# Designed miniproteins, single chains, continued (4), part 87

Each design is a single chain, and the fold is of that chain. pLDDT is the mean over its residues in the fold that is shown.

## One batch from the design tools (miniprotein)

Design m15026
Fold by ESMFold2-Fast:
Structure m15026 (fold): chain A 91 residues (1-91)
Amino acid sequence: SAEEAAQAALEAGKEAAEAGKIAAEAEKKGDILGEVGGVLRAIGSGVQAYLSGKKSEEGKQAAIESLKKAAEESKENPLSKKALEGTLEGL
C-alpha cells in the first residue's frame, strides 16, 4: 500500500542517516573497519528506501525527503554522502 511504502521508505532513510553518522565517527577515530561497515549499512538502507519508495508516489516522496536528510547528516563522511546522493538520483 502507499502508506506502507511511505513508512518503509522513511524508516530505511532514518537507518541510512544513522549508519552515515557511525561511518563519520569511525573515520574520525581511524577505525577503517567501522567506517567501511557504516558506509555499507548506509548504502544498504538507502537502497531499501529507494526500493520501498518505488512502490507508490507517496513512497517516492518519502524516500526523497528521508534520503536528502540522510545525505545532509552524512556530510562529514564523503563516501556515505555520495552513496546516498546517488540513490536519490535514481528516484
Scores: mean pLDDT 79

Design m15027
Fold by ESMFold2-Fast:
Structure m15027 (fold): chain A 90 residues (1-90)
Amino acid sequence: EELEKRIRRNGAAFVTAVERLYELGELDEKTRAKVDEMIAAMEANDLERVKQLARELLPVLREVYETSPDPLAQRHARLAIEAAEEIIAA
C-alpha cells in the first residue's frame, strides 16, 4: 500500500516535470510516446510497467539535464530524474 502510494506520487511528479520539458521543446515525439505509455500504465495500476518505463526514460532525462542551455529545462529534468529514481527504488 505505501509502496503503491509512493510510486503513484512520484509518477504524478514525474509526469508533471516531463510535461514541462515537452512544453519547453526539450523532448522528441518518441519520448512523448513513452511518457503517454507510462501514464496509461499508471491508470492501469501496472506498477511493474511504470518502473520499466521510468528506467527507459531516465537516460533521456539525464541528457536534457546535462546538455540543455535552459535553466528551466535543467530544473524540470532534475525533478523528473529524482521522481524516476524514487519509482525505480520503490
Scores: mean pLDDT 82

Design m15028
Fold by ESMFold2-Fast:
Structure m15028 (fold): chain A 91 residues (1-91)
Amino acid sequence: MLTDDDLVALALKKGIEKALSDPSNPELVEAAQRIIAGEGVPFDLVKKLLDLGIEELKKQGMEIESYEYREVTVDGAKTLAADIKVKKLPK
């Protein structure tokens, strides 16, 4: 079964795919390309990509009770923390 971390990774992947397919938002296209290259991007852009991925997963039958994303600092490095509650996983 998918864990919360697996869901975040899947949502990010779907958000990146969606952003790259829609060139009308060049800021999200650039952010998606930077993430693929292993580069750091601002938290607000990562959150927008995750939001796009969550919307795509909802279209695939995922039911979400709640989700929250936060920027956290671990050992001086900025990283992403997420808490996702799902009622039904996408199939």
Scores: mean pLDDT 71

Design m15029
Fold by ESMFold2-Fast:
Structure m15029 (fold): chain A 81 residues (1-81)
Amino acid sequence: SLETETLVVEAEGLEVTVEVVIDKKAKTVVLMAVAPSSAPALEPLLDEGEAGEEKLRRIAEAALEAVKAWAASKGYTVAPL
């Protein structure tokens, strides 16, 4: 069975909400996505050129590391995301 959990990640001065989908039987995080509520905070970075791209990359890295740390704390593994 699949379940959804929500994580809040603070990166680059922004608070980003991340949704993770978990296969509870396999104890594996199978999907990660930015919640739609966080899109307006991230969209302006697309207009900041190279600096915006670098900031988005750092936010994505921070979100992935937060998901990995959360999963480890629950005894879950993380599929390639």
Scores: mean pLDDT 81

Design m15030
Fold by ESMFold2-Fast:
Structure m15030 (fold): chain A 84 residues (1-84)
Amino acid sequence: VGEEAARYAAETDTLEGAHYGAEGAYEAGKAGDVEGAGRAARAAAEGGNRNADAAKGAGGAILAIGEAMSGALEGGGDLAEGAR
């Protein structure tokens, strides 16, 4: 699903757009947030895949969301602890 959105972006935009989106998801995974990065990427990609303009923005949004989620999870450790 997220991978399909990257391919779709390549068709409607440039190879750079698809590569940027995929790399962003990979970088988030490298930060140790593999599940969160994957889910966020899929959710954003599925929503964006309806419209080319939204799909173009999804690549940047996926990168930003991945980074924000990694930071929020590090700072939101107390939230996870409160839930337990």
Scores: mean pLDDT 48

Design m15031
Fold by ESMFold2-Fast:
Structure m15031 (fold): chain A 104 residues (1-104)
Amino acid sequence: MIQKSSITINLSSSSGSLTIKAEGEGDTGTVTISGTGLTPDQIAYAAQSAQKTALKIPGVKSASYSVSGNSATVNITGPNGAGAATAAAGGAANGAQSLGFTLT
């Protein structure tokens, strides 16, 4: 059965704000990270945290990320990619929290 997932996580700090969106259907998932007041390294760290989390999900065949300015995209492929995208969004949030961002 095809699993769909959609989740949005908002975080803030004194220096900026971050939005993490996960979307997926069946064997594919995408996590989009966008923020203001963040460095490219902070965005990359959140994306890398999402990628690492996705790769821990059984059935995931690949997870890759790309960074462009103040945004990053994580692409997930493999069985349960949609569920893996939701888990990856949590991983990105955890990464952001380690950088001083708080859930809002």
Scores: mean pLDDT 80

Design m15032
Fold by ESMFold2-Fast:
Structure m15032 (fold): chain A 85 residues (1-85)
Amino acid sequence: SETAANLGKLSRLYIELLLVEKKSLEEANKKVLEEGKKNNALEEAEKVVKIFNLKEKIKELLKNNTPENLEEARKLAKELEELYE
């Protein structure tokens, strides 16, 4: 039966496509994971440094408790809150 022979060929092509797709997905996932870890680590480090600097500046402003320093500390506290999302 030509139909049975054609189904056999289609099944083999489908299996080959699935194997190629699986290998391609594994390689793509590995690359995305490596790039994601590198980018996320840098972004997270920059965020931590910014949080630390904002906290230190707020502490310095609060040592001299003037209305101007309180207003600036409040603005920095809002920026800090935005960094916590």
Scores: mean pLDDT 68

Design m15033
Fold by ESMFold2-Fast:
Order: C-alpha cells, then structure tokens, then sequence
Structure m15033 (fold): chain A 83 residues (1-83)
C-alpha cells in the first residue's frame, strides 16, 4: 500500500543516506517496471509516495539524496503524462 511504502522510506531515512538512496533506487525500479507495463495506477502510487516523502523529510535529507529524489519525481511525472 501507499502507506506501507511511505513508512518504509521514512524508516530507511532514519538509518542514513546509504539506506535512503537504496530505497529510492527500489522506487525507481518499480516506476520503470510500471512504465513498461503501462500501469498508470502503479506509477501514480509511486509518485504520491515520493512526493509525500519529499514533503515530510525533504528538508532533513542530504543535498545528494534530495536531488536524486527531485529528479525521480520529475521523471515519474513526465512518464505518467505519456502513459
């Protein structure tokens, strides 16, 4: 669920930048799979999880991780518009 994915991201952020980066990598892979399948609902859920995480924790993330998250959000938005 969206709530469980968001909770997992927050838990990884608690463990530090490496674990946060790994969790963002998993979201990116999920988004790429949903794009390939044309799964608009899956893409929308991943986008909402990423945007909520950015709102909740963005200011506490390192510059590198925050930039990665911003780039992923922008990419998912672009993909969602094309599906």
Amino acid sequence: SKEKKLEGLIEMAEKGDLFTGMALGVLRIAAAVYKRLGDKEGLQEILEVAEEFYREKGSSLSEEVRRELEEEIAWIREVLESV
Scores: mean pLDDT 82

Design m15034
Fold by ESMFold2-Fast:
Structure m15034 (fold): chain A 50 residues (1-50)
Amino acid sequence: LTPEQEEHLYRLLQGAADDRGRSLSGREFFDSLPPETQQRVIDSVRSHFE
């Protein structure tokens, strides 16, 4: 991921964590996801920037 894509990814996941009442950073939430889900989120962010 580019720095811009990575920032967008963590911001998106931070919002999702906040909505779920979790006190996790975007990076912490990402690291907690299964590898398959991590890959899907990466692919989604990359598609958004195309």
Scores: mean pLDDT 76

Design m15035
Fold by ESMFold2-Fast:
Structure m15035 (fold): chain A 81 residues (1-81)
Amino acid sequence: SSGLRKHIEEVLRRHGLYDVDVDAILAAYEKEYTKVLALKYGGGSEEDVEQAREAMRKAVADVLISQGVDPEVAREVAREL
C-alpha cells in the first residue's frame, strides 16, 4: 500500500538512506509478512510465528546490505519496519 511505502521511505530517511531501492525493500517485507500472517492465522506455534518474524527482519536487512547499507544500520531499519 502507499502508506507502507511512505513508512518505509520515512524510516530510511531517518537513517540517512536516500539512494535505496524502496520497491525491493517493500517486496521483501510483503513476501515475508505474508508468511507471518499465514502461520499466525493458519495454526502455527508461537515459536513458528517468531521464527517467521525473524526471517522477515533478516530478509529486509539482507536486501539493504546488498545495496551497500551498513549491516548494523540495515538491522535497525528492519526492526523499525
Scores: mean pLDDT 85

Design m15036
Fold by ESMFold2-Fast:
Structure m15036 (fold): chain A 79 residues (1-79)
Amino acid sequence: MLSKEELEREVAKSMALMALAVGIRTTEDEELRRALREAARLVEADAPREEILRQLERIRALGGEEIARIAERAVEKVD
């Protein structure tokens, strides 16, 4: 079994990935979809939080503010 800390980290990561996946499936904007896929790859690869947050800010600028906000809350809860 994972430790409580490790489980909390994995749950947060899964929540961020779920939010991004919903955005990818529901957006009609190609550029926004590409930015969402990029963010999902960074989260999956355990990229530094600062890099993930920078990508989420790009998503927000492209109109994905709600998805970016949900994902940001999840990733900030990990660290």
Scores: mean pLDDT 81

Design m15037
Fold by ESMFold2-Fast:
Structure m15037 (fold): chain A 87 residues (1-87)
Amino acid sequence: SNLEKAERLGLEAEKYLEAGDLDKAKEKAAYARLYYLLSQAEKEGDEESIKIAKEALKKVEATTDPDEKLKIALETERRIREIRAAK
């Protein structure tokens, strides 16, 4: 499931952070956040947030810069949070 992917990627991010590999930690954290958001959107039946999370995953896959990957994930999280808060 997307929730299981998010949990696994989050644990990988923590391990890379503990090892001092900040670039891999940022990359894994970005994917973990997006899969978590996708999982929550699917659980709620929120088609708009599902679309936003899937498009963000495509953008992260197209980018090689770990800082840009994390930025995309954080901006996506903020946008989905705003949409959900309005409901």
Scores: mean pLDDT 88

Design m15038
Fold by ESMFold2-Fast:
Structure m15038 (fold): chain A 77 residues (1-77)
Amino acid sequence: DKEKKEKAEKLKHEGLMVEASASMEELHYVSLGVSTLKETGNVQEAQKYIDLGQEKAEEGRKKAEELFKEADKLLEE
């Protein structure tokens, strides 16, 4: 079914975009943590940024997983 394949492709594309965005956010927060350590030497403050990055990445990956599951259901047959 062409219509189902098109919908599945769109969902997979959105999932990939969400996954890429989540990875970029994680890298951004890790960079902030490293910069904080370099400027202040404050390990606790740096760790806070790393933890935030992990939380953001986990949220994004869960969203992407849901989109991929919906795509797979459409391709179920």
Scores: mean pLDDT 83

Design m15039
Fold by ESMFold2-Fast:
Structure m15039 (fold): chain A 96 residues (1-96)
Amino acid sequence: MKELSEEKARRVSELLSRILEVADEALATLPAEQARAAVPRVVGLVIRMMGHALDGDAEGVLAAAEALADLFASLGQDAAAAEILELGRELAEVVA
């Protein structure tokens, strides 16, 4: 149980780091004005996703990941949106 919890926490951290990396790379490819407007919402959704992951709320993780993916899709970052959704689903599965 303890060892499984430590492994689960490590996996959660790894997946959140990958989601942050994808989001950061996508923001870097946007025009500066669009990136500046998107940053507060991206940060808010990542913090929400982290909170749900720490609470063991798989549904909350998936909802936050879907909202983040929708945000990047709305900015024309379809590849980043797809990758975030895939990582978010994997994170939700780990958290469940």
Scores: mean pLDDT 84

Design m15040
Fold by ESMFold2-Fast:
Structure m15040 (fold): chain A 74 residues (1-74)
Amino acid sequence: MTRKEIYERFKKLLEKLYKENGYITPEQLRKAAREAGLTDEQADLAVEEALRISGSDKVTLKEAENALIVALLR
């Protein structure tokens, strides 16, 4: 699976979660990342970056997208 395909799948999952709750939890973010095709290591990195950006357990859609970009560049 390409990085573009992973990004598109993850973004779609994040948009659905955000629409339902108004935020994304770290557990939901990790699950969505793995369902999109990220490795466990990349999913963990995305969660760490999202929490660092948000400063809380309630991640916005944009914060999650930014965290994914960081995880995919490593």
Scores: mean pLDDT 79

Design m15041
Fold by ESMFold2-Fast:
Structure m15041 (fold): chain A 67 residues (1-67)
Amino acid sequence: GAEREERAARLGAEKARELAEILGLSPDQIAEAERLGAEYGRKYAAQGASPEEAGLRGAIEGVKSVL
């Protein structure tokens, strides 16, 4: 449901920002990774992943997309 997808988006954004900062990416790359982490997190939660799994997968895909 919407609450589950929103939680996944929040976790994806938070984890993407954390990973991008650890990797020393630029402010623009961090912002884009955060945005994409939320987007992918929602997508994976909509496909049936738990919010925690969706958020982590979303963060990884978001960071990969700005490298």
Scores: mean pLDDT 89

Design m15042
Fold by ESMFold2-Fast:
Structure m15042 (fold): chain A 75 residues (1-75)
Amino acid sequence: GVSKEDIREALKIAASTEDDEEAIRKVTEYLKSKGYSEEKAERIATAIVNAYKHAKSLNVPEEKVVDILSSMLTE
């Protein structure tokens, strides 16, 4: 599973990055630094960046996005 703290930090990276592909790359690098495999990090990064974009368009609170992502990324 991915911790809520890692999700919050990844969301901050996504929020500070203008380009979606660059955001996915930076979040992937962050997650790899936390010990996730490249394949898992890229998959998680894609989910987080996409969730951030949808949340922004719908004015969804950040904490709700963290909770949704946390539930989706648990095995």
Scores: mean pLDDT 79

Design m15043
Fold by ESMFold2-Fast:
Structure m15043 (fold): chain A 61 residues (1-61)
Amino acid sequence: SARARRMGAGAVAAARTGARGAIETALHQLVKEGASREAAEAALRAPSPEEAARILDADGV
């Protein structure tokens, strides 16, 4: 979904900064938007925005 793609891109961008605060904020936002904790963590570890979006879309985001 477009929502999963936007959120996945944000998660990967936050992870690429390596900043704990940015990563924690992204994790919290993903869970708030309906992702499970496991899917949110997997999206943050994804190698690409496309894979992050796939993980979130499969989790119903």
Scores: mean pLDDT 82

Design m15044
Fold by ESMFold2-Fast:
Structure m15044 (fold): chain A 96 residues (1-96)
Amino acid sequence: MDEEIERLRKEAAEIHRKMRELSQKLKENPDDEKVWEEYKKLAEKGIEITAEIVRLENLRLGVPEDAARAHAERVKERDKKSHEELIENIKNGIDI
């Protein structure tokens, strides 16, 4: 279980690194639709991985599966909203 969580955290870190690089490129060229598509795909993958980490960490702490899934879904929903706000901020030239 710890090895799975560590693997997912490393994968999430790599996704965040790539998203940061794409975000910088989008600040220089906000009309690059292909870069936006890649950024959105990475963000969706990152959100799913973060939710799975939350689920597994809750299971490690003895939280029941149903409650662990509910917490993961709540985190996923919050991350989706934060990502939508982040996209708008990048389009408007706001540094985050």
Scores: mean pLDDT 81

Design m15045
Fold by ESMFold2-Fast:
Structure m15045 (fold): chain A 98 residues (1-98)
Amino acid sequence: DAKKEAEEGAKGAKEGAELAANSKTAEGRAGGMIAAIGGGLSAGLAGARGGDKELGEKAAKEAYEGGLEAAKNAPDEESSRAAKLGAEGALKAGLGAI
């Protein structure tokens, strides 16, 4: 189910950005960014596989918005920046996969 896969990808991207936002280490922030980008990619790919580019685009944008919300709630500037980079990467990877 392409819609379910796209929603799961967007959720994974948001969770990755939240991990980046709340990580106390550079390694944790990097891991969160990578997870966010992977979630965005999965969201875009689900739309592409389902033949519904609009579904993939919507899910990639939802991944981006979720990542930006994580950045707003970050405890410090570096963690906020990591979450924002994860969100931007998720959007680019997701849209590029369509």
Scores: mean pLDDT 84

Design m15046
Fold by ESMFold2-Fast:
Structure m15046 (fold): chain A 72 residues (1-72)
Amino acid sequence: SALEKARKIAEEAAKKYGIGAGLAKEIKDGKPIYYAVVIDAKTGKVYEFKSTDEKELLKKAEEALAELRKEQ
């Protein structure tokens, strides 16, 4: 559910800007689970991340965005 929400946000942003990122959070067994999806519409590359640590998730998403920017 949360992953699907993150993916939809990333897809819409990628359609508009060429590269899109989507973030979503869910609570499972009282613990937060964070999801990030990064999509490059031109190359078709999709990155999906899941973590219980928000800082780790954001770092992975930022690294994916930086790599896509190097290729463009």
Scores: mean pLDDT 82

Design m15047
Fold by ESMFold2-Fast:
Structure m15047 (fold): chain A 88 residues (1-88)
Amino acid sequence: MADAEAALEAERALLEAQGLAELGERLRAARLELLRALQAGDREAALAAARRALEAEREALIALGADPAAVDAAMEATLAEIEAVLAA
């Protein structure tokens, strides 16, 4: 958890520095929920948290100037991979 928590705090701080503090906190909260659900073995909670994290990440990337179509394609691919891992 220490490395993951440090990465989440660094991401939140970066988004706060870009004026996206609310999105940074939403993303951090969703990713912490995902990590806790994965540690608990709760597939349903993990998938729900992953979707919330991807939604916040999508908003942040678009706000930072990313192409919405490219972001949506990447998020869809990431969600499919998460679903496959959780089904294994």
Scores: mean pLDDT 78

Design m15048
Fold by ESMFold2-Fast:
Structure m15048 (fold): chain A 103 residues (1-103)
Amino acid sequence: MREEIEKRIREIIEKYRERARKRLEELIERAEREGLELSEAAREFLALREAARAGDPEARRALELVYESLALVLAIQEGTELSEEEQEVIEERYREEAEALEA
């Protein structure tokens, strides 16, 4: 059962990952373009992305987790039908990422 839940979540992530990544990058680019001050979380995300691009394997893994969480959130927002168990796993992952970004 757990393996089936994890497989389903991975399939959702694969479907929405690229869209979530582009949406996040568009929001950051828009904020910079409009002269809005970036939040501390947004600056930390940009620093993480640059470290990942420079070849830091820990930064690359952390960046992948951010994109995976955003992909799952986007899937829910677009009305993807999820089981109660799948929703609980997604909500927990989203909470962990949100807490990390708000720190």
Scores: mean pLDDT 71

Design m15049
Fold by ESMFold2-Fast:
Structure m15049 (fold): chain A 55 residues (1-55)
Amino acid sequence: SSEVVEAADRVAVRMINERGLENLDLEELRRALLAVPGVDEALADQIVARVAKSQ
């Protein structure tokens, strides 16, 4: 759902702001995304891949 995607994106943005995009550990990001209610492995992997392409 759009609400789950928005919640996951907020987690990713927060971690990027706290750690910096280049220094963000993608495994730590993946674990944080999976902790969000409604986020499955497919959505987490999609967001991680998007962030990785931006590094």
Scores: mean pLDDT 84

Design m15050
Fold by ESMFold2-Fast:
Structure m15050 (fold): chain A 70 residues (1-70)
Amino acid sequence: SAEIDALEAELLARISDPETRALIREGFALLRAGRLEEAQRLLLKAHLRISDPATRALLSRLVRLLLGEV
């Protein structure tokens, strides 16, 4: 979706750490494949590595959508 694509692009623009970027890319790939539980686990790992509040808020929004909080 356009929202998911925009969130991935914004997150990757804000993150320089290659390990965290890899977690984001893999998490979004799993999300697009419909593997929601695996996507959630990788995105939560990425969230724990992010200290920037704005970047964490963007990722938190996606994790909340995966948890069905919407």
Scores: mean pLDDT 80

Design m15051
Fold by ESMFold2-Fast:
Structure m15051 (fold): chain A 77 residues (1-77)
Amino acid sequence: LEALVEAEVARFAADPALQEEVRATVANSSSSNPNVAAQLARLGAAIERGREALVAALRELGEERLKAYEEELEKKK
């Protein structure tokens, strides 16, 4: 589970070729659109009640909007 993910990260850290590839990917993604699909999948699993609204907010690349929406939901409780 989480330990397996950490093991994968450690394995990646030990491989300089993979590190270079990740650095290049991050640099190329700088000021570019993020992997919205992956982020939507993660948020969808975490936010069952407001899933659709949060997914729409993230799709617009509005993480600031997402934070404001979460605060609004917290206050409504």
Scores: mean pLDDT 56

Design m15052
Fold by ESMFold2-Fast:
Structure m15052 (fold): chain A 60 residues (1-60)
Amino acid sequence: SRKELNHELLELLHEVGATQDFATRFEFAQVGIEALNSEDEKERQKLLDEMRERLAALLA
């Protein structure tokens, strides 16, 4: 659901905000907005998964 996606996205963006610079936070926020606005559920999930993978790599 949109609520579940929004919750996961906000948690991800919170972690980005706590650990990354402003430019990276802004980039993640833009992708997150694209994901939330997409009507294609597969595209939304793909974008969120890519953001999660990128954050995991940045936190390694």
Scores: mean pLDDT 77

Design m15053
Fold by ESMFold2-Fast:
Structure m15053 (fold): chain A 78 residues (1-78)
Amino acid sequence: MEELKREAGDHWIAGLQALAEKKYEEAIEHFERALETLRELLRIARERNDEETARVLEQEIEQVEGYLQEAKEKVKQA
């Protein structure tokens, strides 16, 4: 879990940096990797009946999905 949480965070930060630098394809790659890991963490939290962690992960997934959609829209405009 700790390794997966770090991996998700690293990709989320890298995605935000790429988005700020207008590297939209790199941002998409990072956000998709962050979402993959966050969804796995959510599965583990639900399996452990960790309702508070599951709630936080659901909110984080929603935020990253928003950034992913923004990056995809920017690529279409290029």
Scores: mean pLDDT 86

Design m15054
Fold by ESMFold2-Fast:
Structure m15054 (fold): chain A 72 residues (1-72)
Amino acid sequence: GYAEEALRAAEAGDYEKGVEYLRKAAKDFNGQVAEGVALVSLGVGKVVNDPELGARGVKRAAEGYLEGKPSG
């Protein structure tokens, strides 16, 4: 699924692809994935100096989707 692909992309350091997969997942799963995409988008802007932070952001957003726990 898209969340697993986002995790794979993040582990490979491909943040653009990771965000793309999370955006596709967000269409089917509102809430946590959408918040994760926003957080990763903010993080990617700073990843120029810290690629590890961007990878962690994508991974966490994808994990939230897989856990199925949207915050109210």
Scores: mean pLDDT 61

Design m15055
Fold by ESMFold2-Fast:
Structure m15055 (fold): chain A 60 residues (1-60)
Amino acid sequence: MKVKEIEVDGIKFKVTVEGDEVKIEAEREPSEEQKEKAERLAEYWKLQYLLLEELKKKLL
């Protein structure tokens, strides 16, 4: 299981990828805008993570 921490306006978000779904958990209560930005970044990271996982399996 992979977890990544991202930061938006000083608020840390923990992102977990489960198959085709992404879960986001804020360290502090975020604003709606901050949550939306974090979700966008998490979706982008999910795509990169899936690509890296395929590459990792090929190399290992």
Scores: mean pLDDT 74

Design m15056
Fold by ESMFold2-Fast:
Structure m15056 (fold): chain A 78 residues (1-78)
Amino acid sequence: DISKLFDELLDAVRNKDLEKFKEVSEKLLEKLPEELKEEFETLRENILKELSKEEVSVEVQVGLLLQVIGLELDIQLL
């Protein structure tokens, strides 16, 4: 269930859990439609870069959460 993986991905971003984000994002990438894989790879790289920093600002964290939500909506509208 892609929706459950998105819930886990959002929790990983919210908790700043880099290892969980890597695990869940890899599982999501395997299940995504071909058309969304490039968009997701770009998003994944951006989130990994931000979560690997010593500090993540609230503004950046909210922006990352909104990006994940936007992608989930794109998948639901396919």
Scores: mean pLDDT 80

Design m15057
Fold by ESMFold2-Fast:
Structure m15057 (fold): chain A 100 residues (1-100)
Amino acid sequence: MEEELQKRQAEVKKKLDEIDKEFTRVANEAHEAAARAYQEGRKELADRLLDVINKASDYINKAYELIGDPEKVDEAEKYINQAKKYIDEARRLVEEVRAL
């Protein structure tokens, strides 16, 4: 089963790298949106954006910690999926700010 684990590790690592690129783009948009929300008096919305982006970052970092171990690939993929959930939430909050 070592060959299957190594192939799965490579695929999940590629997925992690793509999610990290997506995160960088969305994080830049979210920081800009949070600054605008704060200036518009929407402090709670700004705080939610920053919290969601920080959670996405934490899950990406956890996935990177585990992805080097073929036996931990399933755990790394769970963290990648959690990061994507928070990235998607950040995008929704960015659109909420853009509607201000």
Scores: mean pLDDT 88

Design m15058
Fold by ESMFold2-Fast:
Structure m15058 (fold): chain A 60 residues (1-60)
Amino acid sequence: MEVTVTGGNGKVHTFDGSEVRNAVTFGADGKPLALLENVTAEEAVAAAKANGGSGVALEP
């Protein structure tokens, strides 16, 4: 399953939902808020939403 996320800089990213990687969540101001380790794109998106954040960046 593909997951689409918007980064703090307004860039849109699409990931395979089964892939695990490190992620950074961004606050409402677009700045880095938290580091997540070994998470799926879906888990990273859920964490960003839970924190009221503007998006997430996943490690390639």
Scores: mean pLDDT 66

Design m15059
Fold by ESMFold2-Fast:
Structure m15059 (fold): chain A 74 residues (1-74)
Amino acid sequence: SAAQEALEARKEALGREAEAEFLAELERATGRRVPLEDLHQLSDAEKEIAMAILRRLMPVLRARVEELEAEAAA
């Protein structure tokens, strides 16, 4: 359905925005740009920083997804 397709597109857009926010904060914290495909090249120290950022950002993304799903159900 068009409504289901619109909801899926909005969720995909939120995922891309969250990815961009994560990568921008990782760059700010480490002082270097690391593209998503190169995350396996992070040092152990940089991986700890990445995990700390994810721990903060994932609850926000979850809340935004839940809000979209609630709006679609109404």
Scores: mean pLDDT 83

Design m15060
Fold by ESMFold2-Fast:
Structure m15060 (fold): chain A 67 residues (1-67)
Amino acid sequence: EEEAERLREQAIVAGDKGDNKTAAELFEKAAELSGSPTDYWAASVFYEAAGDTEKAEELRRKAEEAK
């Protein structure tokens, strides 16, 4: 959880800079560590913002499956 939290912090910083792709990748890594649907959903939102709608849909599906 601590490692996932660090990745979330880095993702927020990337998003603040307008780097949606990096923010999405960092939230995706956080989700893989935490299993959190919230992290998968956050990654999908940033992939959508980055224009990667296919990847966003994949992560939305993972959010639905996660606990």
Scores: mean pLDDT 81

Design m15061
Fold by ESMFold2-Fast:
Structure m15061 (fold): chain A 64 residues (1-64)
Amino acid sequence: EARAYIAQGEEYLAAGDYARAAEYAVKALRLAQAAGDTEAHDAAVALLRRVYEATGSLPEVDLA
């Protein structure tokens, strides 16, 4: 499930939808941490870094 959110976030990043890319990366991060999936956790962090590099700032993500 965390990997599915990472894949969706990468699709949003490719489409230029940085806010959704960041949202899905954070959702993946939470799921990976709950499951103890270090590889998915690292992938979610890498996705957030790519969003930061593309925008020049950390994204604002409202998870409400």
Scores: mean pLDDT 75

